# Designed miniproteins, single chains, continued (5): the designs that were tried, part 64

Each design is a single chain, and the fold is of that chain. pLDDT is the mean over its residues in the fold that is shown.

## One batch from the design tools (miniprotein)

Design m18358
Fold by ESMFold2-Fast:
Structure m18358 (fold): chain A 98 residues (1-98)
Amino acid sequence: MEKERRNEATRLTAEGLKLFEAGKYEEAIKKYEEAIALDPENSAAWHNLGEAYFKLGKYEEALEYYEKSLEAAKKANDEEGIKEAEKNIEEVKKKLAE
């Protein structure tokens, strides 16, 4: 059961990434939200939500989602995911300080 939800979340995250690469940020967000609904510990989906909101200039929402990505990466002991999330959090904080 849980593996099936995680596999579907991974597929939705990949579909969202294709939409993001096409500049369809709002459509990408919907796919990432579906992925998170299936697997709330999917650090990649939280990270991609943060990136999409950052591209839309919604820096407060981007910060929230990068923080969720950091939490999920820490729970997964994903050292690379932790570093990426921390870097993105600092970049968003710089935008919010402007």
Scores: mean pLDDT 85

Design m18359
Fold by ESMFold2-Fast:
Structure m18359 (fold): chain A 55 residues (1-55)
Amino acid sequence: SEELREELLRLISEAARLSLQLVKAKLDGDEKKAEELAEKLNEVDKRIEELVKKI
């Protein structure tokens, strides 16, 4: 459905944003922030996988 495609695009954009923030956190040596961002990225990746199966 169109709604699933729009949600997928939003999740892809969010993954890109989190990836950039993760790189920044690693460069800053912020281990706690990097771990939190990596966990959020993992959650977004799982949501993308589930939506792709429905398209």
Scores: mean pLDDT 85

Design m18360
Fold by ESMFold2-Fast:
Structure m18360 (fold): chain A 65 residues (1-65)
Amino acid sequence: SVSSLAGAALLAVAGQIEGLFEKIEIKGDEITVTVRRETPEARRLLAAIEEVAKKAGYTFTARRA
């Protein structure tokens, strides 16, 4: 397990990307990201978040607003 620290860091960074995402939710071992609009920038960030989440042992789900 790559740490509770990875989850906390992901949550902290979420606030900086509010313009691209409607919300980011963490429930247990599941991370759900709701995308405001499907853009190339949003897709790039989703891919990066998914990679970090998987490394930290979380399941990752992306939804459209």
Scores: mean pLDDT 72

Design m18362
Fold by ESMFold2-Fast:
Structure m18362 (fold): chain A 75 residues (1-75)
Amino acid sequence: RDERIIALAEELYPLDEESLEELYQQLLEEAKAHQDDPEKGRELLERSLALSLAYYARREGISIEEAFEIAKKSA
């Protein structure tokens, strides 16, 4: 799980902040469309976490690895 989230976040990291915001909005719409599907919900949750890490890392000017460590300690 964690490895997949980090890998997804690393793929998202080179995108600009505007693109990350648009992807997050699309993710929310997909989540609404698949409320009755727990497997899809899990996939969307992992994508949401990856996107949040990429967005946070971009805003703070830190690596995905550093963002993940901060998120892990805050949970």
Scores: mean pLDDT 75

Design m18364
Fold by ESMFold2-Fast:
Structure m18364 (fold): chain A 65 residues (1-65)
Amino acid sequence: MSLEELLKELLEAIPEEANPKLVEAYRLALEGRYEEALKLFEELKKEEPDIPHLDIIIEKLKELL
Protein backbone atom coordinates (compact mmCIF):
# COMPACT_ATOMS: atom_id res chain seq x y z
CA MET A 1 0.00 0.00 0.00
CA SER A 2 1.22 3.50 -0.84
CA LEU A 3 1.66 6.24 1.76
CA GLU A 4 -0.96 8.26 -0.15
CA GLU A 5 -3.53 5.47 0.29
CA LEU A 6 -2.74 5.29 4.03
CA LEU A 7 -3.13 9.07 4.42
CA LYS A 8 -6.46 9.01 2.56
CA GLU A 9 -7.66 6.16 4.79
CA LEU A 10 -6.62 8.09 7.92
CA LEU A 11 -8.49 11.17 6.68
CA GLU A 12 -11.63 9.12 5.92
CA ALA A 13 -11.44 7.48 9.39
CA ILE A 14 -11.43 10.84 11.20
CA PRO A 15 -14.98 12.00 12.03
CA GLU A 16 -16.04 15.66 11.71
CA GLU A 17 -15.99 15.76 15.55
CA ALA A 18 -12.35 14.68 15.71
CA ASN A 19 -10.97 13.34 18.98
CA PRO A 20 -7.77 15.33 19.89
CA LYS A 21 -5.82 12.07 20.43
CA LEU A 22 -6.92 10.83 16.98
CA VAL A 23 -5.82 14.13 15.40
CA GLU A 24 -2.40 13.83 17.10
CA ALA A 25 -2.00 10.21 15.91
CA TYR A 26 -2.85 11.31 12.36
CA ARG A 27 -0.33 14.18 12.59
CA LEU A 28 2.44 11.81 13.76
CA ALA A 29 1.66 9.42 10.89
CA LEU A 30 1.81 12.31 8.38
CA GLU A 31 5.25 13.25 9.80
CA GLY A 32 6.46 9.65 9.26
CA ARG A 33 6.54 8.94 13.01
CA TYR A 34 4.81 5.61 12.50
CA GLU A 35 5.87 4.00 15.81
CA GLU A 36 4.54 6.96 17.85
CA ALA A 37 1.37 7.12 15.71
CA LEU A 38 0.82 3.36 16.13
CA LYS A 39 1.04 3.69 19.93
CA LEU A 40 -1.65 6.40 19.96
CA PHE A 41 -3.92 4.46 17.56
CA GLU A 42 -3.62 1.36 19.78
CA GLU A 43 -4.59 3.47 22.82
CA LEU A 44 -7.55 4.88 20.84
CA LYS A 45 -8.66 1.34 19.91
CA LYS A 46 -8.82 0.47 23.62
CA GLU A 47 -10.55 3.73 24.64
CA GLU A 48 -12.94 4.12 21.65
CA PRO A 49 -13.25 0.71 19.92
CA ASP A 50 -16.23 2.05 17.92
CA ILE A 51 -14.03 4.34 15.80
CA PRO A 52 -14.21 2.64 12.38
CA HIS A 53 -11.11 1.33 10.59
CA LEU A 54 -8.66 1.69 13.53
CA ASP A 55 -7.71 -2.01 13.24
CA ILE A 56 -6.95 -1.57 9.52
CA ILE A 57 -4.92 1.61 10.16
CA ILE A 58 -2.95 -0.12 12.95
CA GLU A 59 -2.14 -3.11 10.71
CA LYS A 60 -1.06 -0.85 7.82
CA LEU A 61 1.20 1.18 10.14
CA LYS A 62 2.79 -2.05 11.42
CA GLU A 63 3.59 -2.99 7.79
CA LEU A 64 5.45 0.34 7.40
CA LEU A 65 7.64 -0.32 10.48
Scores: mean pLDDT 71

Design m18365
Fold by ESMFold2-Fast:
Structure m18365 (fold): chain A 70 residues (1-70)
Amino acid sequence: SLLERARELSREIGTLSGEEAERLLVELGELARKVMSPERLKVVEEIGRELRRMGDNIQEGLKEGRFGKA
């Protein structure tokens, strides 16, 4: 399902190179536009916003040194 794929991508983009993560996000966007109803597209957009927030939170944590060694 699209939701399962989006959750999988959310986990994978944290471990992939920027290029690979970008390719998967483009793939998800194309699939959403091609095969999804407007209602499902809204859910995908929500997941996309959450992924972006998670990325921002990780970057902020790194800036603050929360994800560092002593």
Scores: mean pLDDT 62

Design m18366
Fold by ESMFold2-Fast:
Structure m18366 (fold): chain A 79 residues (1-79)
Amino acid sequence: EEELEKLLKEAAEIARKILNGDFTPEVREKLRELGIELTDEEIERFKALSPSEQARYRIALALAVIGAAIDKYLKKLKE
């Protein structure tokens, strides 16, 4: 379970930064490691959204990060 805890802790830190609107290069790189590619075009599209739509997008992306970390752990268990 210590591997799951480490993955969830990393995912939670990334999710927190996303919820705060912090799309730094470090966050984008960690998203890519989880199989989530955040392109410059997607970031531009996000910036054009209303504040409520931006909040919804951030929540959805944060949940996707947590889900991707769980999927990565489950894949290790199958191997």
Scores: mean pLDDT 78

Design m18367
Fold by ESMFold2-Fast:
Structure m18367 (fold): chain A 99 residues (1-99)
Amino acid sequence: GSELLQQDAENALRAAPEILEFAKKTLERVKKAYEEGNVEEVKRIVSRDVNALYMWYLALEVLASLVDGPLGQRLRQVAEELKKLIDEINKIADEALKK
């Protein structure tokens, strides 16, 4: 029963660097939109990009809870890093949306 979970976990870890890079680029984009007063871009980032990142965070958390050992630990670490980036993006977005 663990073989399918192992494969899913390995696939998630292979995708993780690209997801984290996308999250970091999203953080840069929300900072720029905030600096420029571009409220519409902030709204697009939140509705599209942040929702996608949050779905990835939930998937990684679920996989981390189901997989034992070093693989589960690495998935947890990636999920925690992703959540910190999401929280930072949301903090800036919330500030940008205060008029």
Scores: mean pLDDT 87

Design m18368
Fold by ESMFold2-Fast:
Structure m18368 (fold): chain A 55 residues (1-55)
Amino acid sequence: EIEKLKEEVERYRRMAEAARQHGTPEEGARIVAELDRKATELEEKYQKLVDELKQ
């Protein structure tokens, strides 16, 4: 399950990059900001799970 969250974070990052290349600079910036929020939430969950499993 931890790997699932990790893969999702990486997928969001890829989407942000693709959006920047395909869309306009302004559109790309907006998508990056939105995806960054989701990546942060997933990263927090990932760290919480790692902390519980490690200790």
Scores: mean pLDDT 72

Design m18369
Fold by ESMFold2-Fast:
Structure m18369 (fold): chain A 68 residues (1-68)
Amino acid sequence: SVEDVIKAIKEAANGRETLTVDEVAEIISKLTGISVEVAKRIILNRTGKDTVTVEEAIEIAKYIAEKA
């Protein structure tokens, strides 16, 4: 669910303002069933960075989860 995605991202951040693309891709992969490689490609295409803010991570994960 969307709530599970938000919770998982916040827990992974553990008080940090940013997460690596790899961390976010793994969370999305576990919750949506898409591959880590596909999730990582989507994140990189949207942000152009190897790190993302917690808010950016939540928005991207919600987008992917809704389409999976």
Scores: mean pLDDT 79

Design m18370
Fold by ESMFold2-Fast:
Structure m18370 (fold): chain A 104 residues (1-104)
Amino acid sequence: MPELLEAARRAALAAERTGGPSGPEEVDEENGIRRLVVGLGVGRIAIGLATEVDERTGTIRLAVALVYGGEVLFEVAVEAKTVEEVQRLLSPYSDEVAQLVQNL
């Protein structure tokens, strides 16, 4: 998922430059794959989210990037078939992310 991680990083960097939500949401549809990319400024950190849904297989891919001062503090990408599985795959990172935010 290198392209999805890169999309999340770009969205986070764009949100950091604007000091808030990055422009309109990017929606891309190619080969039955829908991609939604969102950048959000949250306090001192910018967050980028890139999501793909493959309509043929029902596969969900999610990439998250956290940026501060133009530097990537954290990034992760997961692939799952359900929202509940995405949540389970991301839950181990919640403590790491909270600790990163607290140490800023």
Scores: mean pLDDT 76

Design m18371
Fold by ESMFold2-Fast:
Structure m18371 (fold): chain A 90 residues (1-90)
Amino acid sequence: SEEYNEALKEILDIALESLKKLSKEVSAEELRKIAIEYLEKLAKHLKEINPEAAAILEETLKWLKENPNASSEEILKKFEETVKKVKEVL
């Protein structure tokens, strides 16, 4: 539904803002771990509702897992790009 998709877009924006705030308080490794856990849960949920959105999240999960030394700035940039792409397919 359109209402569900708009609510999900808002939740994604809140998640991005929360990760930006957390990045000031936690290490890059902890931020990466939190982002991975969140995106795994979200991808699992969306796979049944919007497989295209789930595929975008899975691509970002792969990047995070393949880049264990990514900086907080790189993690946040990748998450922001991911949010934008997911919003385009909702």
Scores: mean pLDDT 87

Design m18372
Fold by ESMFold2-Fast:
Structure m18372 (fold): chain A 99 residues (1-99)
Amino acid sequence: MYPFKEGSEEDVERMREGLLEIVRTEYRASPEELARFGEVLDRAERLRRESKGDLEKVRELARREGYSEHEVEAIVRLLQGDLAGALEAIRRALAEERA
């Protein structure tokens, strides 16, 4: 699990790069899934800071910004350290966008 913690800018960037590499190599994410995962990861970190780590406030803020329920779920799962669950939520969001 990769819990988001307050750290140096370099530590945050290394964690981001490491998560993207795991998703690319171990979960075999497509380029489209990887691009969306990076975007969701950036949103998750921003919303975590704005909510001071309150997951219910993260959900409220994400919904207010117009994110889909699958994107909200992906953000929350990432903040809980559920990398596989976050990727599955992203896959559902992309599938709905293709329909």
Scores: mean pLDDT 78

Design m18373
Fold by ESMFold2-Fast:
Structure m18373 (fold): chain A 68 residues (1-68)
Amino acid sequence: MEEELREIERIAEETRRRLEELGYPELGEAVYRLLVEEAREGKMTPEQARAFAEGIVRAAEILRELEK
């Protein structure tokens, strides 16, 4: 349990940094909070967190190409 939460916190922090580097710091902070909150409530596994995070980063990369 603690190990899974710690892994999701690492994924959330890594994702926040990646989104900030892409120019979306507010999105990065929102995604960080969502991942940590869902994990603390036992509603998310590390595998689900990683899949969600990669999807959001890919969407942000596409958005950056189109909007900036």
Scores: mean pLDDT 82

Design m18374
Fold by ESMFold2-Fast:
Structure m18374 (fold): chain A 80 residues (1-80)
Amino acid sequence: SAEKRAALIAKNREAARQITALIQQYLNETDEAKREEIFAQIKKVADDLTAFARSLGSPDVYEAEVLEESKSVIVTVKAE
């Protein structure tokens, strides 16, 4: 429905803002333990977004991953 799509878009935009801010904190953090805490927060946002999408009947799964070769973090969408 249009209402469900609008809700998912709004939640995606909120999550994108939170993830972007957390990724910047992760990249600027020099303490490994604190980086792990920030990454856990990124995973929580991705998991919450996945749960919300599924509650609306969306098959989308959002996963957070550390790209060790580039020393960055990515959140990917898997659609099945």
Scores: mean pLDDT 78

Design m18375
Fold by ESMFold2-Fast:
Structure m18375 (fold): chain A 75 residues (1-75)
Amino acid sequence: SEAEALFAKGKEALEKAIEAFEAGDLVSAREHAEKAVEYLTKALELEPTEEAKKYLEIAQNLLRFIDLVEESRAA
């Protein structure tokens, strides 16, 4: 289904965001995390599943954490 394809893309984007974050590449981490939120939000709109909601929460929390790290470095 379209929802399953979007969920798979969202999971892949989240994995790439985590990998970039662990490597210290905050620019790539942000880009991938934003893509993960986009795909997972669309997946949830098509098929509201508990699993997709949990992955969206993880992606949103990662984005928020990246923002906090960037703000800390700007001081």
Scores: mean pLDDT 86

Design m18377
Fold by ESMFold2-Fast:
Structure m18377 (fold): chain A 65 residues (1-65)
Amino acid sequence: MISDALKAAEEALAAGATPEEVARLFVDIVNPKWEILEVWEEDGYVVIRVRTPDGREREFRFKKP
């Protein structure tokens, strides 16, 4: 599930999706209840920070084309 969502996010970036669109797509695939806290770019990646329903924060990185 998460690996499939990562692939979809990277494919969307390669197709010209914005970082915010990619963050929304990723969350909708993995768990729509996850709250997107922050989206930014660093070192050739789009990075998102999300809050899970249990209050834990997670960070994911998507490689830019």
Scores: mean pLDDT 82

Design m18378
Fold by ESMFold2-Fast:
Structure m18378 (fold): chain A 55 residues (1-55)
Amino acid sequence: SAGEELGRKGGEAARAGDFATASKLGVEGAKANGTPASTGSSPEQAERAAVGGAT
């Protein structure tokens, strides 16, 4: 799904140290999955979520 693709790109952005982009991709992924709530509360949360998804 589009949300899963955006999640993977977010993980790569976080690994590159671009947590702002990772957070933005998380928002787009949530919208694609029909979950339009805010994604993560801070860059640190976005980093952990992206790294965890890249197992």
Scores: mean pLDDT 63

Design m18379
Fold by ESMFold2-Fast:
Structure m18379 (fold): chain A 83 residues (1-83)
Amino acid sequence: SEGAEAGRKGAESGDGKEAARGAAEASVDAAKGNAEDAAESAKAAREAARAAIRGKGSGVDAAAAGVSAAGAGFEAKLKGGEG
């Protein structure tokens, strides 16, 4: 999924904030077509943010973005994308 790939690439770059942001953006994009993919992408965003924090220590912004992405993905799955 796009979210999963974005999160992984960001984490590899060592930029937790960018990793979480990219994953969140991809997660929202996935949600517009398939709520199940959105949830999976959100999970990847959370894991990327966590990895960044452990490696950087200054990943507060990354954690916030990752958690937001995870929440958005789960809500999309629950509501079917209702806004």
Scores: mean pLDDT 55

Design m18380
Fold by ESMFold2-Fast:
Structure m18380 (fold): chain A 67 residues (1-67)
Amino acid sequence: GAAQEAGIAAARASAEKAAEQIRKHLGEEPKIEVKREGDDVVITVSSEKFEGVMTVRGDGTIRVLTR
């Protein structure tokens, strides 16, 4: 739905910004993965020293987990 598409766009934009910060401040090359898990879309940004996961639910709600 439109809410989830908006959530995916926002989460992807956040992942791109995180990737730029990882390159700039950690000197690492980040990997961005997008997976569909049922009605949810999971966007992961990872490098050697960083992992961030955003789960976009069908209603557009975004859950963020960083390690």
Scores: mean pLDDT 81

Design m18381
Fold by ESMFold2-Fast:
Structure m18381 (fold): chain A 65 residues (1-65)
Amino acid sequence: AAELLERARRLQEEALKLAQEGDFPGALRLMAESYELEAQAYRQQGNDKLAAEFAARAEALRAAA
């Protein structure tokens, strides 16, 4: 779980850099990927409700990208 959350954090930092560079589609894609990793981490912890919430957020961002 901790490794997935660390990877998610790195993707969020990279997404912020892409947004600052004007690559909003790239930023949205990395944010969606980070939320998928958070969903997996919460699933490993047995928190199915939070896992479902982050998975839904990832889908919403992919639809926007």
Scores: mean pLDDT 82

Design m18382
Fold by ESMFold2-Fast:
Structure m18382 (fold): chain A 95 residues (1-95)
Amino acid sequence: SMKAEAEAEVTASDGSKIRVKVEATLNDDGTIQVKVTATDLETGESVSVEKTIPASEKSITLDVYLPSTNTTIRVKVEYEITDDGLKVKVTATEL
């Protein structure tokens, strides 16, 4: 299995900083397991969303809801499988 990680930070409308961490694993069966974790750096609240998709897909969008700030973070994960391994790009936006 190949793994890649990427991280982004979003400043929510209430001024709190939210760290978005993405962990992508390319499985030997040709699927990609994507785990998105959003952490409120003030409260320590952490919410994770996980999805498995075919490796033929090139991106996935996941919404993560943080009840402490009543904030929804939209996370776009773009990945590329290369001869050198799995590459991941993350874009995070407050809704």
Scores: mean pLDDT 82

Design m18383
Fold by ESMFold2-Fast:
Structure m18383 (fold): chain A 80 residues (1-80)
Amino acid sequence: SEIEKLKEFYLDELEALATMLRHYLGLSPEQVAELDRILEEARQKLKNAKTKEEIESIFDEAVKRLNEVIQRHRAEEAAK
């Protein structure tokens, strides 16, 4: 269905983003664990989502949370 294709698309996007961040930013073990937790929570929510609006909301929230990890990492690097 269109809904199942959207779930797969957004889940793949989140997994690609998380993999990129994990491999290229030099994240701490704690930041990596937080990133993995954000991704797992998004996976579970997407499995249960029933509408395009729910899927988009879940994706937007996950991206926001990933950006918060990036911002904290950048602030820590700038403080060194």
Scores: mean pLDDT 85

Design m18384
Fold by ESMFold2-Fast:
Order: C-alpha cells, then structure tokens, then sequence
Structure m18384 (fold): chain A 56 residues (1-56)
C-alpha cells in the first residue's frame, strides 16, 4: 500500500514536470496494475496537464 502510493505520487510528479503526453501514457501504463481508482487519478492529472499546456 505505501509502496503503491509512493509510485503513484512519483508518477504524478513526473507527469507534471514532463508535460509530454506520450511519456505520461507510458508511466500511466506502468501504474495500470495498481487499481482502478489510482488509475483514474492518473488520468485526471493527465487531463489537467493537457489543459494547462493549451492555456500556455
């Protein structure tokens, strides 16, 4: 559980820094084995990054 949360947070941080959607997808696939709820959170972060890039 703690290790899973740690991985999710790391992915979240990388997603924000990278701003490259393709890399985010690869990381998201890596966390796909966690759980559906965690996966949904990743998708939400991905969408936020996309919108921020458009506003930029």
Amino acid sequence: REEEERDTEEVRRIVKEESEPEKVIELLEKTRELSEEERKKMIEILEKIREEEKKK
Scores: mean pLDDT 62

Design m18385
Fold by ESMFold2-Fast:
Structure m18385 (fold): chain A 73 residues (1-73)
Amino acid sequence: MEELEKDIFLGVAEIALAVDIVTAGKVSPEVRKKVRELADKFLAELPNLSEEEGMAKLREVQAEIDKLIEEAK
């Protein structure tokens, strides 16, 4: 079940990050680029993380994205 749990988590993370990228794109192209880079780094690291580590990292990445969007307004 670990493999299935990782696949489900990856799918949820990808959807959440896709929403953040779309939101950033409405603010500015520069913010969208930064958000995309954060998302790409997280997704590249995700296969090397446990579910707990991945969830913690996702929260950190989402907080950084929220800060970038807020500072760009």
Scores: mean pLDDT 73

Design m18386
Fold by ESMFold2-Fast:
Structure m18386 (fold): chain A 65 residues (1-65)
Amino acid sequence: EVEKVLEKLAEFGKKDPEKLDEMLAEIIDEYTEKSKTFNPELLAEILSEKLGIPLEVARELVELM
């Protein structure tokens, strides 16, 4: 569920904001290296791998952005 993932990320960010920032930077870097245009499927795949969530949930997160 997207809501559960967002809650977990919020708690993680409160306990270790530096690690969350590092993880987000890594996701952005990987995405920009692999795509010159907006590619929501690629972003969802990277989010799924880095956050350890199902691809379907990652796609929903990308749609919320």
Scores: mean pLDDT 71

Design m18388
Fold by ESMFold2-Fast:
Structure m18388 (fold): chain A 68 residues (1-68)
Amino acid sequence: NELADRLVRETSLSRAHAHQLAGLMEMAGLENVDAALVQSLIDALELPQEKLEELLKVVEVLKQEHLA
């Protein structure tokens, strides 16, 4: 999964969590991924809150690359 591989490289997520996040982002549609959705994933996966800003920055870059 190319999105999961990108998340592993750009964030401190484990491969398993990156794969789960990538799947959820693809299901929602990348343009619909906002801070609330990322926060819900942090909570659901029991990830540290520090990952929220890291993930939001990567999502913003991905949106610019894919939705431009």
Scores: mean pLDDT 75

Design m18389
Fold by ESMFold2-Fast:
Structure m18389 (fold): chain A 60 residues (1-60)
Amino acid sequence: MEIEKAREYLKKAREAFNKGDYDKAIEYFQKALEYARKAGNTGLVNEAERMLEIIKKKKE
């Protein structure tokens, strides 16, 4: 269940990022990170963390 939520939020985050909505992308990647951590999936955790770092640097 948690892994499905992590993937759903990653998808929403990528869609927001592609639209240039960095605030929504950050929120969705943060949600994805929380669920990925609960699921113990290191690959998804790493993806969400990297994207959050990239977006925060682009925003400011």
Scores: mean pLDDT 82

Design m18391
Fold by ESMFold2-Fast:
Structure m18391 (fold): chain A 61 residues (1-61)
Amino acid sequence: MSKDSVRMTGLALRGVAYELDGDYKKAAEEYKRAADIAESIGDDKLAELYRKKAEELEKKA
């Protein structure tokens, strides 16, 4: 597993934690960072998923 995959997972988990805490703005920021890493490693589907999640959270903020 690459260092980028580990970092991406960590950022997504931070996003989940902020979402559960009701901090939708910070959750969206963490998912956007996870999406950027997913795109950089060629996982376009996962990048799109994280970007959609960030957009949904921004609408709640």
Scores: mean pLDDT 82

Design m18392
Fold by ESMFold2-Fast:
Structure m18392 (fold): chain A 59 residues (1-59)
Amino acid sequence: MEVYRARESYTAKTPEEVSVKKGDELEVLERLPGAVWRVRNLATGEEGLVPASALGERL
């Protein structure tokens, strides 16, 4: 699976987005146009969209 560490905390602004904390491990499910990615937060099990800028290093 493709996993990235969140480089920064992000708070969801819409029902389609997911909140992440800096350091969370995020599995990338889909890359979408407009620099947003669908991810699963491995700590919470939540799925949703985050800005690609919130993703740091690949694990």
Scores: mean pLDDT 81

Design m18393
Fold by ESMFold2-Fast:
Structure m18393 (fold): chain A 67 residues (1-67)
Amino acid sequence: MKFIIIYTESKKELAEKLVEKIKKEYPDAEIEMIKAKDGKEAGEKAKELQKKYPDAKIFIATEENPL
């Protein structure tokens, strides 16, 4: 299963903690971390990645959407 975590600079530590949780529950999971400039870019990247990987689980960690 593919997990994609999109984050802004200020939420990098939160994104890294989420990666560790996913690794514990799904040791064989493919995890990709993608840095975005802001919440708007994070949302745009999420839409593009969801089209490219329809079955991927996408998480957004930004000031507007803290996971």
Scores: mean pLDDT 80

Design m18395
Fold by ESMFold2-Fast:
Structure m18395 (fold): chain A 66 residues (1-66)
Amino acid sequence: SAKQKEIDELAEETVKARLDFLEGKASAEEYKEAYKKELLAEGMPEEEAEKKAEEEAEELENTVKR
């Protein structure tokens, strides 16, 4: 479906943002925004999407600070 294709494309953008952050090419904030867009497209409520994206971005930052 068109919606599934949109979700798949947003998931690829989230993966790209994560890799770009790990390579020093993007901020954790860019990863957070990409993941939030993916979650919203999946039908997650805005509050839950923001919280989950924030938690995942913080975990990603903690991975590189260890």
Scores: mean pLDDT 82

